Designed miniproteins, single chains. Designs and how they scored, part 109

Each design is a single chain, and the fold is of that chain. pLDDT is the mean over its residues in the fold that is shown.

## One batch from the design tools (miniprotein)

Design m3783
Fold by ESMFold2-Fast:
Structure m3783 (fold): chain A 106 residues (1-106)
Amino acid sequence: SRIDAFLEKQKIKTGDGSTLPVRVYDPATGKQAYLLVPASDLRALTDGARVTLRGVLEQLIPEKYIPEEWKPLIGREVAVTGTFVFEDDDALFYPASLLDPEVTEV
């Protein structure tokens, strides 16, 4: 229901290929990027679970806030293994974050 509540708030209609931004947060640098993940992949996820999500890694914020190691991966399909958490702040453009991420090119 958190994903569907986010979709309703943002007025997003899901169809085939519909994706949502998930924040990929590196606590070591305090920097981040966003993974565009199919909304269907997010509905079954549990807060605090260690998961692997696949999608296109996007900048969506100024380049200075992107980890240097992830800059070559922007616009590319990646697999991210991280701790999945739902965002409580309803003003955010993303419904969830992946914490302590391991980013791998696909």
Scores: mean pLDDT 78

Design m3784
Fold by ESMFold2-Fast:
Structure m3784 (fold): chain A 75 residues (1-75)
Amino acid sequence: MKEMSAKEAAEFIRKVLEEDPDAKVKVTAPDSLKGLEDEVNKGIKEGPEGARRAAGLLEQAYAATNAKVKVEIEK
């Protein structure tokens, strides 16, 4: 688990899923951003197109609120 800005998380998720499409990535957002957490994790589960949408949502959240999230990879 690593805490990072939502923008850094977007870049990290894209890179991880490009290298390993089967990687189980989970994002945890602050309680004020639970809707973002749900949409991002849903996008990641939908595959590459969903992951791109999830990354876009994280970048948008960062631009609006300077949000930080936690990212975890299960092996």
Scores: mean pLDDT 77

Design m3785
Fold by ESMFold2-Fast:
Structure m3785 (fold): chain A 95 residues (1-95)
Amino acid sequence: SELEKILEEIRRLEKELRERLAKETDDEKRRELLIRGLVLALGLLAGIPRSVAEEIYEHLLSNKKLEEIEQALRRAAELLNAGASKEEVVEALLA
């Protein structure tokens, strides 16, 4: 099922994040890794391809402070939970 495929990809993303966090001692870099993981997971749940979600993350990291990215992620997650389209989720992340 589609849900089983999504859950398996989420498990892969969680494993990658845990392995990266285990090697990182800098708090700001750990926060960046967590934000990356959240952008990729939210993108997957919204139906956004991983390559596009990674480009969104790189754009956000280059143009916004980590706190602003966290606020954008919260807004995007709320929209997704309310049944918003992938386009609306992307717009919320980039705003």
Scores: mean pLDDT 84

Design m3786
Fold by ESMFold2-Fast:
Structure m3786 (fold): chain A 82 residues (1-82)
Amino acid sequence: MPPPVEKALKIIKALEEVLKKKEKVTGEELRKQLINNGVSEEDAERVVNRLKAREGSDIISKETIEEYIKELREGIETLLSL
């Protein structure tokens, strides 16, 4: 599997696990969940910072996470169709 697709799948899995347990998550909690699912510290920080910027706060909503998962899934479909 292409490395970008494998990375995106790990991020999606971590985000879906967060959604099962919480309606809102802090950037630090999200970062820990990403790292626990095999995302590098650098990539976890980038994901957290992107979601914090989108939300406008350190507390990230379920809606913001769900939208990001959709974007990642669309990116995977595009790469797999190559």
Scores: mean pLDDT 79

Design m3787
Fold by ESMFold2-Fast:
Structure m3787 (fold): chain A 61 residues (1-61)
Amino acid sequence: SAELEAVKEEVQRLGVRIVILDPSPEVRAQVSALGRAAAEAKDLAEARAILEQLRRLYETV
């Protein structure tokens, strides 16, 4: 769906924003894992949950 695709794109954009800040290797690994999970997400609720996790991670950097 267009909404699912938009959420996946938002995850990718936020991931890039975090990586640009040169975070710790641990944070970088979490960004990578969440990005992969988002790519594999089958429904909107799953993708939104991943985006929320990434937003919380962004608040820590």
Scores: mean pLDDT 87

Design m3788
Fold by ESMFold2-Fast:
Structure m3788 (fold): chain A 117 residues (1-117)
Amino acid sequence: ATPEDVADGVINIIKSVADELIKALDLPEEERKAFFEKYRAQVAAVPDPGLRLLLQALIDAAEGKISYEEAKEKVDEGIRVLAERYGLTPEQVERIRNAAYEALDKIVAAREKKKAE
């Protein structure tokens, strides 16, 4: 795939994963825990190490296992690995970072809303 195809693919995966994680936060506690366990196993099977690290940060943030700042650091590390592996341009890196940060913001907001209910 071209670097642009990789960037577009990663952004689409980020958006899909964020939507699934946000929906999972609405599940009853037992079902939510089972969902996150299965989802972690699926992400662990992702062949690309940069994408895997990025997606793991989103799941960890959704479960509240890491801080927002720690999640951003892991996202940035995953993006660096992707950029090195696929030769992504600075513009493509920025597009992925913006999508990932938007996803993190939505996940954190959804989690905080559930704590307030």
Scores: mean pLDDT 88

Design m3789
Fold by ESMFold2-Fast:
Structure m3789 (fold): chain A 118 residues (1-118)
Amino acid sequence: SHMDRLRARAAELQEEVQKLIEEFEKLAKTSTNPDIQKKAKEMIEALKSGFEVETDDPDAPDVRVRVRAKVNGKVIFEAEGRGPTPGEALVDALRGLIEQMKKTIENLKKEEEKARKQ
């Protein structure tokens, strides 16, 4: 059913988020660069603090959902999703957030490689 597919997608996205948190934890533990350790720890803290979810007009034919992860009021990750239902808009927003996390990890890994070559 449509609801079964949404639940399956939500479970897959939750698993991806957990794997990305583990990548940040690895960077925080294994990096010799204190700036990379600090950035990774800030990102872990934001993700573990929980997500702020805002839904614009849930009855609209094009629903907008925004997901944010914050530390001390500072937005670390933010993504917007759209869809015909709040659930579909949330899935779209979470996909955007996962892509931001992946890019951030890739950038931190590049910074780590540069630090090791010095």
Scores: mean pLDDT 81

Design m3790
Fold by ESMFold2-Fast:
Structure m3790 (fold): chain A 110 residues (1-110)
Amino acid sequence: MDEKAEELRKEGQEILDELLKKNPDLSEEQKAALKALVDFYVHMVAAEVDIKNLTDGEKELLKDILKSKGVSDEQAEKLVELFEKVAKENDDFKEAMRALVEEAIKVLKS
C-alpha cells in the first residue's frame, strides 16, 4: 500500500472513530455501513478518481456494498446521493469525511 493511501485511511478512520464514540446507540450494521462509506471515499481519493463526477457504475458499486452491510435499498439510495453531494460540496478531505459520517448517521437513524 502506498504512503498516501495509508495516510488517508488513517485520517478517515480517526474521524469515523470520533463520531462513533459520540453515537454509542448505533447498531453494528449501521457502524459497518458508515465504515463502508468512509473506506469507499478514501479509496476513490487515493486512486485519484474524479470523485466529484461519479459514474453510474461507481454509484451502483457503493449501493451494493451498503446493501451487503444490511442497509435497506431506500437507505442505500439516500446514502449514495449523500456521498455524491458531499464529494461535490467539499474540497477538504477531513471536512468531507466529517460531513459524510454526520449526515449518514441521520439517514441511518431515520
Scores: mean pLDDT 85

Design m3791
Fold by ESMFold2-Fast:
Structure m3791 (fold): chain A 92 residues (1-92)
Amino acid sequence: MANWMAVLAAMFGILAGRTDKIPDFAARAKKMVSKRPITMDQFIDQMKKEGLVTDDQVKKAMDKIKSMTNQQISDLIKQAKDYLKKDRKVVK
C-alpha cells in the first residue's frame, strides 16, 4: 500500500506540473497511509493544506486524469515509477 500510494503521489505531481515536488508528495503519502488507509481525495486535501499544491494545479491534474485513456494512465504510472527510481539514485 505505501509503495502504491507513492506511485499515485508521483502521478499527481506529474499531472499538476510539480515534478520538483514528487519526493515531498511521496513522503507525505507514505506518512498518511502508515497511520491509516486514505483516499486520493484525502491525500490531495492534505497537499493543499500544506501549501505543496494550489487549487489550479489540482484542477489541472483532475481534468487531465478524467480525459486520459487506459494506455495514457499506464504510461503515466511508468513515468511516476521512473521519477521515484531516479530520485532514489540522486539522493545517494
Scores: mean pLDDT 73

Design m3792
Fold by ESMFold2-Fast:
Structure m3792 (fold): chain A 95 residues (1-95)
Amino acid sequence: SSDDDLTIDMIVTLVRNMADLLSRGDFGGARMFYDMLMDILREIFSPDDVERLKKIVDEMIDELLKATTQEEREKVLEKGIREMEKIVRESLEKQ
């Protein structure tokens, strides 16, 4: 639905902003976006779905910190965002 797409777009935007700041070495800024993302996820989703989404985000952060090229970073983001989108859509269908 359009509401689901808006929720997904918001989450994707926060994740991409966090990743951009990580790639620039702005760990303080990245943490702010991480905290904002987690706060939003806790407001919208069940604790179980928040835990699932947090695991994907934490795995993305670990892989992004190991990435050496923009192409590697984009592959990490595309994979992680796809996994998050699936969980978000499944979670919103239950609400």
Scores: mean pLDDT 86

Design m3793
Fold by ESMFold2-Fast:
Structure m3793 (fold): chain A 73 residues (1-73)
Amino acid sequence: SIEEELKRMIEGLEKAIANAENLSPVQARVAIHEAEEAIEYAKENLEKYPELAKKLIETSRRVIEAAEEVLAR
């Protein structure tokens, strides 16, 4: 289901944030790309799953911020 997919994506991104300090620059760029794709998917599901979609957008933004910190080193 879309609900289960959104929850799975949120869990994956939360784990990525927890491990962000260990990312290589290549992995950090991939993480940013995946988070941007997650935001687009969340926007498509805002109408039916507003709380999960908003949480996915927020979590994805945090992944982008953490990965950008790695790239700024």
Scores: mean pLDDT 87

Design m3794
Fold by ESMFold2-Fast:
Parts: sequence; C-alpha cells; structure tokens
Structure m3794 (fold): chain A 86 residues (1-86)
Amino acid sequence: MPADLIKQVSQASGLPQPTIELALALLNEYQTDTFPELADAAASSGYSQESIREACMVLKVHAGASSLPPYPLTVAQCLQNLLAKR
C-alpha cells in the first residue's frame, strides 16, 4: 500500500510524509526525479529540492524501481497539497 510505504520511508529517512508522497507520485508519473516544475514549486513551498530528491532516492532503495506501488494522485495534486501545508 502506498500509505504504508510512505510511512515506512518517512520514518527511515526522517523526511516529512507529504515530501515522500510527492516523490512517489513523481517517480510513478514521470519515472524520474529531475522534473523542472517540481524544483520551482518546491522552492516556493519552503521544502528544498534536495529533500524531494532524497525522498526519491530512499523510495528507490527501499522498494526498488520495479516494486514501487502506483500512487493515485498526480504530481500537480501532490504539489498543491505540499504548498497548502496545513
């Protein structure tokens, strides 16, 4: 389950769950962690691009490329959630 993976990766890396969710959506939708719009939105949201890239790396190591579960939110929706930062 994506939620279980996000929780486990968050605990292992120390990164916030919303950052892990965004990283999982990015890897699932684009199969890459070098999305230009993500870098700009991350800077605007107060999260660093480094934190998001680190989340991508931890997800790849933890689940493996072939084992990453699909995430139901798009990158755009995850960015909106990250920017809202309730």
Scores: mean pLDDT 67

Design m3795
Fold by ESMFold2-Fast:
Structure m3795 (fold): chain A 88 residues (1-88)
Amino acid sequence: DRDAQVQRLLAQAQGLLKQAETLAETAFDKGIMDEIISKLEGILEELKKLGDEKAAAEVQAYIEKVKELKEKAEPKYKELLELQKKLS
């Protein structure tokens, strides 16, 4: 069932986006953020093969959002590291 495959892939992509949002707020890790982007790109390619342009566009938006979160989280992470060094 194509629709069931699309829904499963979208659920996986939504979970990856949630992980990236949580990571950006609690602990920044560039390597994990890059892995999340790579996994989302894999889901995007699977959705393109299934021919669901709407679902593919949704996952593409998630990729761009994770990239934006990565760029915004890095300065906050550096500030947190400086705070931890001061409190140690």
Scores: mean pLDDT 79

Design m3796
Fold by ESMFold2-Fast:
Structure m3796 (fold): chain A 88 residues (1-88)
Amino acid sequence: AEKYAELAYRGAKAAALGSKAGNAAKAAGGVLAAMGSAISAALEGGREGGEAAAEGAKKGAEEGIKAGGEKETGELAAEAAKKAAEGA
């Protein structure tokens, strides 16, 4: 679970770097894909923890993107998923 949260965070960071080249759509797609992987992994590990991780990661990523902080989006998503997976 933590491993997948870290992978999602790394994917989100890579996508954020892509946005600097005017590749915002690809960056957003990458962040969503990474979050999907983290959510799937968390749900495999436990329902209550997995659902909390999924919701936290989604909200964190959306808030980060709105704020224009793709790196913060990745951090919030990964941290939320990691905490919920640890608790599951």
Scores: mean pLDDT 52

Design m3797
Fold by ESMFold2-Fast:
Structure m3797 (fold): chain A 81 residues (1-81)
Amino acid sequence: MKLIVTATGIGTGMPLGDPLQNIQKLPDLISKIEGVKDVKVLSMSGMVGKYEVTIEGDKEKVKEQIESIKLPNVDIEVKEP
């Protein structure tokens, strides 16, 4: 099964927690979740990252774990393809 994850940077004039750097870290954070088999970068444009996540375990648990990731100044959205 697959999930599409979209990370959008929010806010300008950032002192800490550069949203672009936080978006770049997201694939590594997702890959550490139990039941995630693969994370593929679909696109990285400006302040938006889009990723395809391949799941070998419980989809609902993986979705909840991705949605629970707290990145400063980044909105995370998880959708089924």
Scores: mean pLDDT 75

Design m3798
Fold by ESMFold2-Fast:
Structure m3798 (fold): chain A 67 residues (1-67)
Amino acid sequence: SNLATAIEVAAMIAAASGDQETALELARKVYELGDKEGAIRVLEYVIKNSKDPEIRKEAEKLLEEIR
């Protein structure tokens, strides 16, 4: 779980920096490592803060897939 936590932190930093594509890729990785809650936190942040409708759509699609 330490690896999933580290990747979640990296994903949140990417999202906060405006690198939302990297944030989505890292959110997928967090989920693959078994941290569903961490992945959801990253995806919800991207949905709330993204101005790009395609990025929001990808984040919402992934969020529905893992819920």
Scores: mean pLDDT 83

Design m3799
Fold by ESMFold2-Fast:
Structure m3799 (fold): chain A 89 residues (1-89)
Amino acid sequence: GAMEAAALRAAADHLYEKAKTSPEPVRQALEDAAQVLRDGAERGKRASVMVTAASLLLVGYAVEEKDPETQQKLIDLAREIIRVVDAAL
């Protein structure tokens, strides 16, 4: 409903703000995850499904990442998305 859409938009905005100060490839991963959340809000999708999809997208970037510090950062961001959406609901 409207509350879930608001939570997804808040989480997307949070990720877009983090992307502004993030180096590549983390910046692109955050922008892609934010777009998943924003698309979900516009399409009236369930917040739990969309946050899972965005989190899995970041984990997908982490699986392909060769730098261990960048890989860990992507995993931490995937966990953070879940917390941000839960806090907004």
Scores: mean pLDDT 87

Design m3800
Fold by ESMFold2-Fast:
Structure m3800 (fold): chain A 89 residues (1-89)
Amino acid sequence: SLEELVERELERFEEALRRLPGLSEAQVEEIVALVREGARRALATGSLDPLDEAHTRILARMDAAGASEEAKLAVTAELARLRAALEAA
C-alpha cells in the first residue's frame, strides 16, 4: 500500500540522517517527525505540497540550531529522494 511505502521510505530516510555528521539524535527525531506529518498530509490531500512545506520548516529549524550548509544540503538530498519515491508511486 502507499501507507506501507511511506513508512518504509521514512525508515530509510531516518537511517540516512543518523549517518550524517553534524546532526544530534534529537535533531534527527524532530526532522523525521516533520517529514512524517508532511507525508501524512500529502497522502490525505493527494498533493506533494505538504512535503515541500515540511522541507521549508526543516531548513528553518536547522538554521535556528546553527546547522552547516553541508548538513542542510545533505538533508535536502535525502528528502528529495523520499519525495521522488512518493511521486513515482
Scores: mean pLDDT 86

Design m3801
Fold by ESMFold2-Fast:
Structure m3801 (fold): chain A 63 residues (1-63)
Amino acid sequence: SDALKEEAAARVAEAVAADPSRGREALETVMREINARAPLSEAEREEVKRAAEDAAVRALLGL
């Protein structure tokens, strides 16, 4: 859902802003937590992951 995409993106961006070296760890943790608590289709999971990855890259690049 859009709410989960926004949550994943926000959490990962915040983690990267706090410590850029932990961006990959933050992405893995956020995706693991969302996948565990939310019933998502494969397509929805891919969309949430993509939003989180995009947010991580933008935050890492200072965008």
Scores: mean pLDDT 79

Design m3802
Fold by ESMFold2-Fast:
Structure m3802 (fold): chain A 79 residues (1-79)
Amino acid sequence: GAEAVAELLVAAIPDPALAEEARAFAARALATTADPIEAVREIAAHAGKLAAQQELSPEALAALAAADEAARAFAEALR
């Protein structure tokens, strides 16, 4: 579900402070956004912005890319 995809996106952020911010944002987006596809899109965009604020390892970049693909697949499955 949307919650599992959100957790994957947050888990891809290696900085624990930025991951905590992303988790708080994800929880709020899931609680306030009626459309789960839109919630996942907002969470993915926010996680991407936070990731761009730090120099990621190749492993962290691969994890983030996998999480973004999971978010896209989730959005397509609900269409």
Scores: mean pLDDT 72

Design m3803
Fold by ESMFold2-Fast:
Structure m3803 (fold): chain A 64 residues (1-64)
Amino acid sequence: TEERIRRVRAALDGLSPREQAAVSEALARGTLTPSEEEVREIARRHGLSPEAVRRALERVREAL
């Protein structure tokens, strides 16, 4: 719904630019619950820890 899109956008706006990029990559891959291997790959590409990627994805999932 439009309300969910708005909440997801607001959650993204609350993240750092690197965290936003990591979440956007996960969304482009079609999931907010990527595998541990995918989390590590995303983290490496964006200069984040796997823990930071997991927390950013959790924040966006909670906004859905």
Scores: mean pLDDT 79

Design m3804
Fold by ESMFold2-Fast:
Structure m3804 (fold): chain A 114 residues (1-114)
Amino acid sequence: MARRLEELMREAAERARARAWSGEEVRELIERARAEGVSEADALLIGATAALASGGLEVEGVRVEGRRAVVEATLRAAGEPRRLTVRLEAVLDENGEVAVLIEAPELLEAVRAA
């Protein structure tokens, strides 16, 4: 399971690198993954990775540990390449729906500087 999820997350990042994806395209990716038997939590991690890559991150590696994923990435949009780590965790929200928590302090600083 973990290795397959890591492969699907990397594939999603590669597909999203060619152009910016809309929220609807990310949603369709999540729905398709679920239709193919991927869990809701894993499908959301795949979608979150595509959204990050669409936002300009070069995804260099993905590691899955239980309900958490660690994405190693490089941001080149600012001219100076910046390596950063994004932590993703699938959780239940207040409505009982699966959501992804994103911890990316370095990315937030880079976005604020832009």
Scores: mean pLDDT 72

Design m3805
Fold by ESMFold2-Fast:
Structure m3805 (fold): chain A 55 residues (1-55)
Amino acid sequence: SASQLSKLSAELEELGKKVTPDTVSSLVAKAFDEYPDDGIKVAEKTLSLLKEELS
């Protein structure tokens, strides 16, 4: 839904600021490997990986 997408985008922006662009690219690549052609699942997986990286 639009609400879920907005929340997901906001969290990705906030957490992404705390890592390097290279780290973001690496995590996005891992998410794409797991969920090719599913942008929402890629974003959700990237967020999960960012949360792990920042833990």
Scores: mean pLDDT 79

Design m3806
Fold by ESMFold2-Fast:
Structure m3806 (fold): chain A 63 residues (1-63)
Amino acid sequence: MEEIRKAAQEAYEKGLSKGPVEAVRLAADKAIELARKHLPQTEADIVAESLRKAAEDAIKAAE
C-alpha cells in the first residue's frame, strides 16, 4: 500500500506541469495499475474503485 501511495504521489508531481486535473488523473491511473499488479484481485478491485471515486471527486471540486 505505501509503495502505491508513493508512486501515485510521484505521478501527481510529474503531472502538475499539465495542470491539477491532469495530475490527479495520472496519480489515480498509476495507483490503480500498481494495486492490480501487487494486491490480490479482490483487494485490487476495491482499491481501484475507491481511487476512481476519489479522483472523480477531486476533479469535480477543481472544475
Scores: mean pLDDT 73

Design m3807
Fold by ESMFold2-Fast:
Structure m3807 (fold): chain A 92 residues (1-92)
Amino acid sequence: SREQALAHLNAGIDLFYRGQYEQALAQLEKAYKGIDTLSRDEQRTLYFYLGLVYAALGQFEKAREYWQKAVSLSENGKERMMYGAALNYKPK
């Protein structure tokens, strides 16, 4: 349901800010199972945080894919520029 998808999205974001990246990923993947119940803005947020979590876990190609999905849902040019900067991130 939408309520469950939102609960998982919010839990994943909270876990991300706590630095618990594997647990954050698990919650965000559960939110992704209900992505069709989310608004466009909520889907964009989910894709963005999936990208951030994958980047934190060293999975930069998956991070890039999810940030590209977030950019495709963004109507704000400033948001597209921010996501574009993330997409150009390369580990040393």
Scores: mean pLDDT 79

Design m3808
Fold by ESMFold2-Fast:
Structure m3808 (fold): chain A 64 residues (1-64)
Amino acid sequence: MSKATLELQGLLQSPSETDREVGIGVLAIMDALDMLTPEHVELLKQALKDESESVRNAARELLK
């Protein structure tokens, strides 16, 4: 796993909803650039279980 993927995992596991939303935003930019890897998809799947509805909805949109 790359350092960037580990940093994204840290953002998505943050107790701060804002940090988790930033993590999803970074993944959305990577998706737009066709740069999503299987590891990034797994992070999005974990975000579907997030306590925040906004984070869950953002992850769902990226997973189609």
Scores: mean pLDDT 79

Design m3809
Fold by ESMFold2-Fast:
Structure m3809 (fold): chain A 70 residues (1-70)
Amino acid sequence: RAEDFRRLAERAEQAGLTDIAKVLREAANDPTLTPLGAASLLMDVGRQAREAGHTELADEAFKLAADLLA
């Protein structure tokens, strides 16, 4: 899961979404982040990525959020 956040952060940085990449890297290194908190963060990331036109990144974020809640 920390690896999933790091991979998504690299994808965000490649897309020019540097602030989102920082948030994802911090989440990867946060031992207090709950599954619900992580899913909520990923939903926000997905929404922001979709608004910016990065639909593949948004889809990955939403998929990770769904997997965390399953």
Scores: mean pLDDT 81

Design m3810
Fold by ESMFold2-Fast:
Structure m3810 (fold): chain A 89 residues (1-89)
Amino acid sequence: MTLRLGESGEAARLFLELLKKLGYPIGDKEVTDAVDEATRELLKELGMEPSDRFDEAFARLLQAVAERLGLPVTDELTPEMIEALKKEL
């Protein structure tokens, strides 16, 4: 499973749901808040097409989570990141 900038919010939602289940401190509070709100609004109202601000914030969130998990820094939601989060459950 891979989510790049501008892709469907379904993978983004799964990623955020896993983080919430784990109670993870995600990193930058402003980035986390922007991603969470943008994901909810876009999935409901805009057919899951992310804005430029959402894409940047989401990429920053992915980088912060990768750093916390000891994975290579990336702006893509990778299968390795999802599996690492699942191992923490």
Scores: mean pLDDT 54

Design m3811
Fold by ESMFold2-Fast:
Structure m3811 (fold): chain A 73 residues (1-73)
Amino acid sequence: SKEKIEELMKEFQEKVKAATSDDELRKIVIEAAKKAMDTLSEEERNEFFRKLQEALSQVAAARAAGKPIEIKL
């Protein structure tokens, strides 16, 4: 459901904001992907990974600019 995807994205966003290293960020991404695979249906996974890719683009842009990580979806 949409609610499951939104909950996983919210959890990802909160963890990413607290991340202080590239290694920590990588672990957060892997955990989010694993949880999605374990929890979501195939259609929900496709939507989640689409949103995750959008969020990661925003994270990369913020890090490159030396700005605080704020994700808007």
Scores: mean pLDDT 79

Design m3812
Fold by ESMFold2-Fast:
Structure m3812 (fold): chain A 76 residues (1-76)
Amino acid sequence: MRDEELIKRFLEALENKEWGKRIEGSLEIPEELTPSMKKQVELSAEYARALLNGDYEKAEKILKEMEELRREVAAK
C-alpha cells in the first residue's frame, strides 16, 4: 500500500531543493535548475498530490510522463 510518509518526505525535499542529494544515485542539483529538471520536480509534486487525493489512475499517468521525460533527457 502507498506510504504517505514517503510522499511527505518528497514534498519536504522539494521545498528544500535538496531532493537530488536524498535520492540514491542522483547528482547534486545545482542552485539553478535546468528546465527539464524543474519539470521533473513539478511532475513529482503532482504525483504526490494525486496519491494524497486517492486518484491512483492520475498518479500512474503522471509517473509514466515522468519516465518518458527522463528517457528523453538521457537520450540527448
Scores: mean pLDDT 62

Design m3813
Fold by ESMFold2-Fast:
Structure m3813 (fold): chain A 99 residues (1-99)
Amino acid sequence: MISKATVTVTVSGGGAQVGITMATDGKVKVTVTAAPGSTAAAPIELDAKAGQVLNVTVYGDATVTFTAEAKDKPAKFKEVSVSGGAAATVTEKSEELAE
């Protein structure tokens, strides 16, 4: 098992939407929808355990939404990075205290 998962998503143009869902069973699904005339990465799926560090990097002008599937007992995002003119929206995110 990995102690850290890294997801890098590159989009071109403005108005793209990136959805990242992390389930408590250790699956991370990334879906990218580009605005008309823009490019987007294909959807990817990773195995990541709950509570591990997840690094997400998004390039370009995009809206990024993070969702944990298990309410009140979700997998946890510790590091999220967004670059370019992108905006990040976190719908459900839990972070553990550093131990």
Scores: mean pLDDT 50

Design m3814
Fold by ESMFold2-Fast:
Structure m3814 (fold): chain A 86 residues (1-86)
Amino acid sequence: MEEEAREAVAEVIADPEAAIPKLEAAIQAAVDAARAAGADDLAARIEAAGAELIAAIRAGDLEAATRALLELQALVEEAKALIDAQ
């Protein structure tokens, strides 16, 4: 939900030094999983959405970060569906 995503983003913006490395690791894991599944285009989209999220968090832009997180979550769910189909 947008409210849940917004709350998660607010927590991350409150402590970006601790949160950003964990987010970068999670994004990289999702990219690696998509590539392992043969979904190179999806991996590139996850990487781009993840970069937008990190940039918005560093800028302290709660609205942009929330939007980027929702987009990233949708892409990760798409990757899971592809992996489950294999």
Scores: mean pLDDT 78

Design m3815
Fold by ESMFold2-Fast:
Structure m3815 (fold): chain A 84 residues (1-84)
Amino acid sequence: EEAGRRAEEEARRGFLEGGPGEAARAAERAAREGGADEIGAEITGGMAATAGAMALAAGGSREEAAEMAGRAAEEAARGAIEAS
């Protein structure tokens, strides 16, 4: 739970600073530090970037996209860490 929450916070912050790519890097790093293996960390980053980019494409604000990136990172990181 704490690792997923951290991935959420890092992805959200990353998205606000540098968009989907930065959200992906921040989420991947947080997931890896939380105990996810390399594949799980990469998936976490990809999910964060995809969710944020899709929110922007749907007309959402930067803040809304950051929240979507964070949410996706939390779910993916939690699953990846639990599977490891």
Scores: mean pLDDT 83

Design m3816
Fold by ESMFold2-Fast:
Structure m3816 (fold): chain A 65 residues (1-65)
Amino acid sequence: DAKVKAFKKTGEDHAKNLEVLNKEYRRLRRDMAVDPEASRARIEALRPQMVKDAQTVQELKEYEE
């Protein structure tokens, strides 16, 4: 079904985005020891997007069931 396939793909895309953001977050936490101000500002900027992507993945999972 085209709609189910679209929902599944959207969920996968958001999951991939979360994975990329988590990788960047870990990198920034490591860099926190070198440049805490810049790293903190970047982490704060990433957090809202990570929350949104996680929420979208959860919503699509519930809708698919």
Scores: mean pLDDT 71

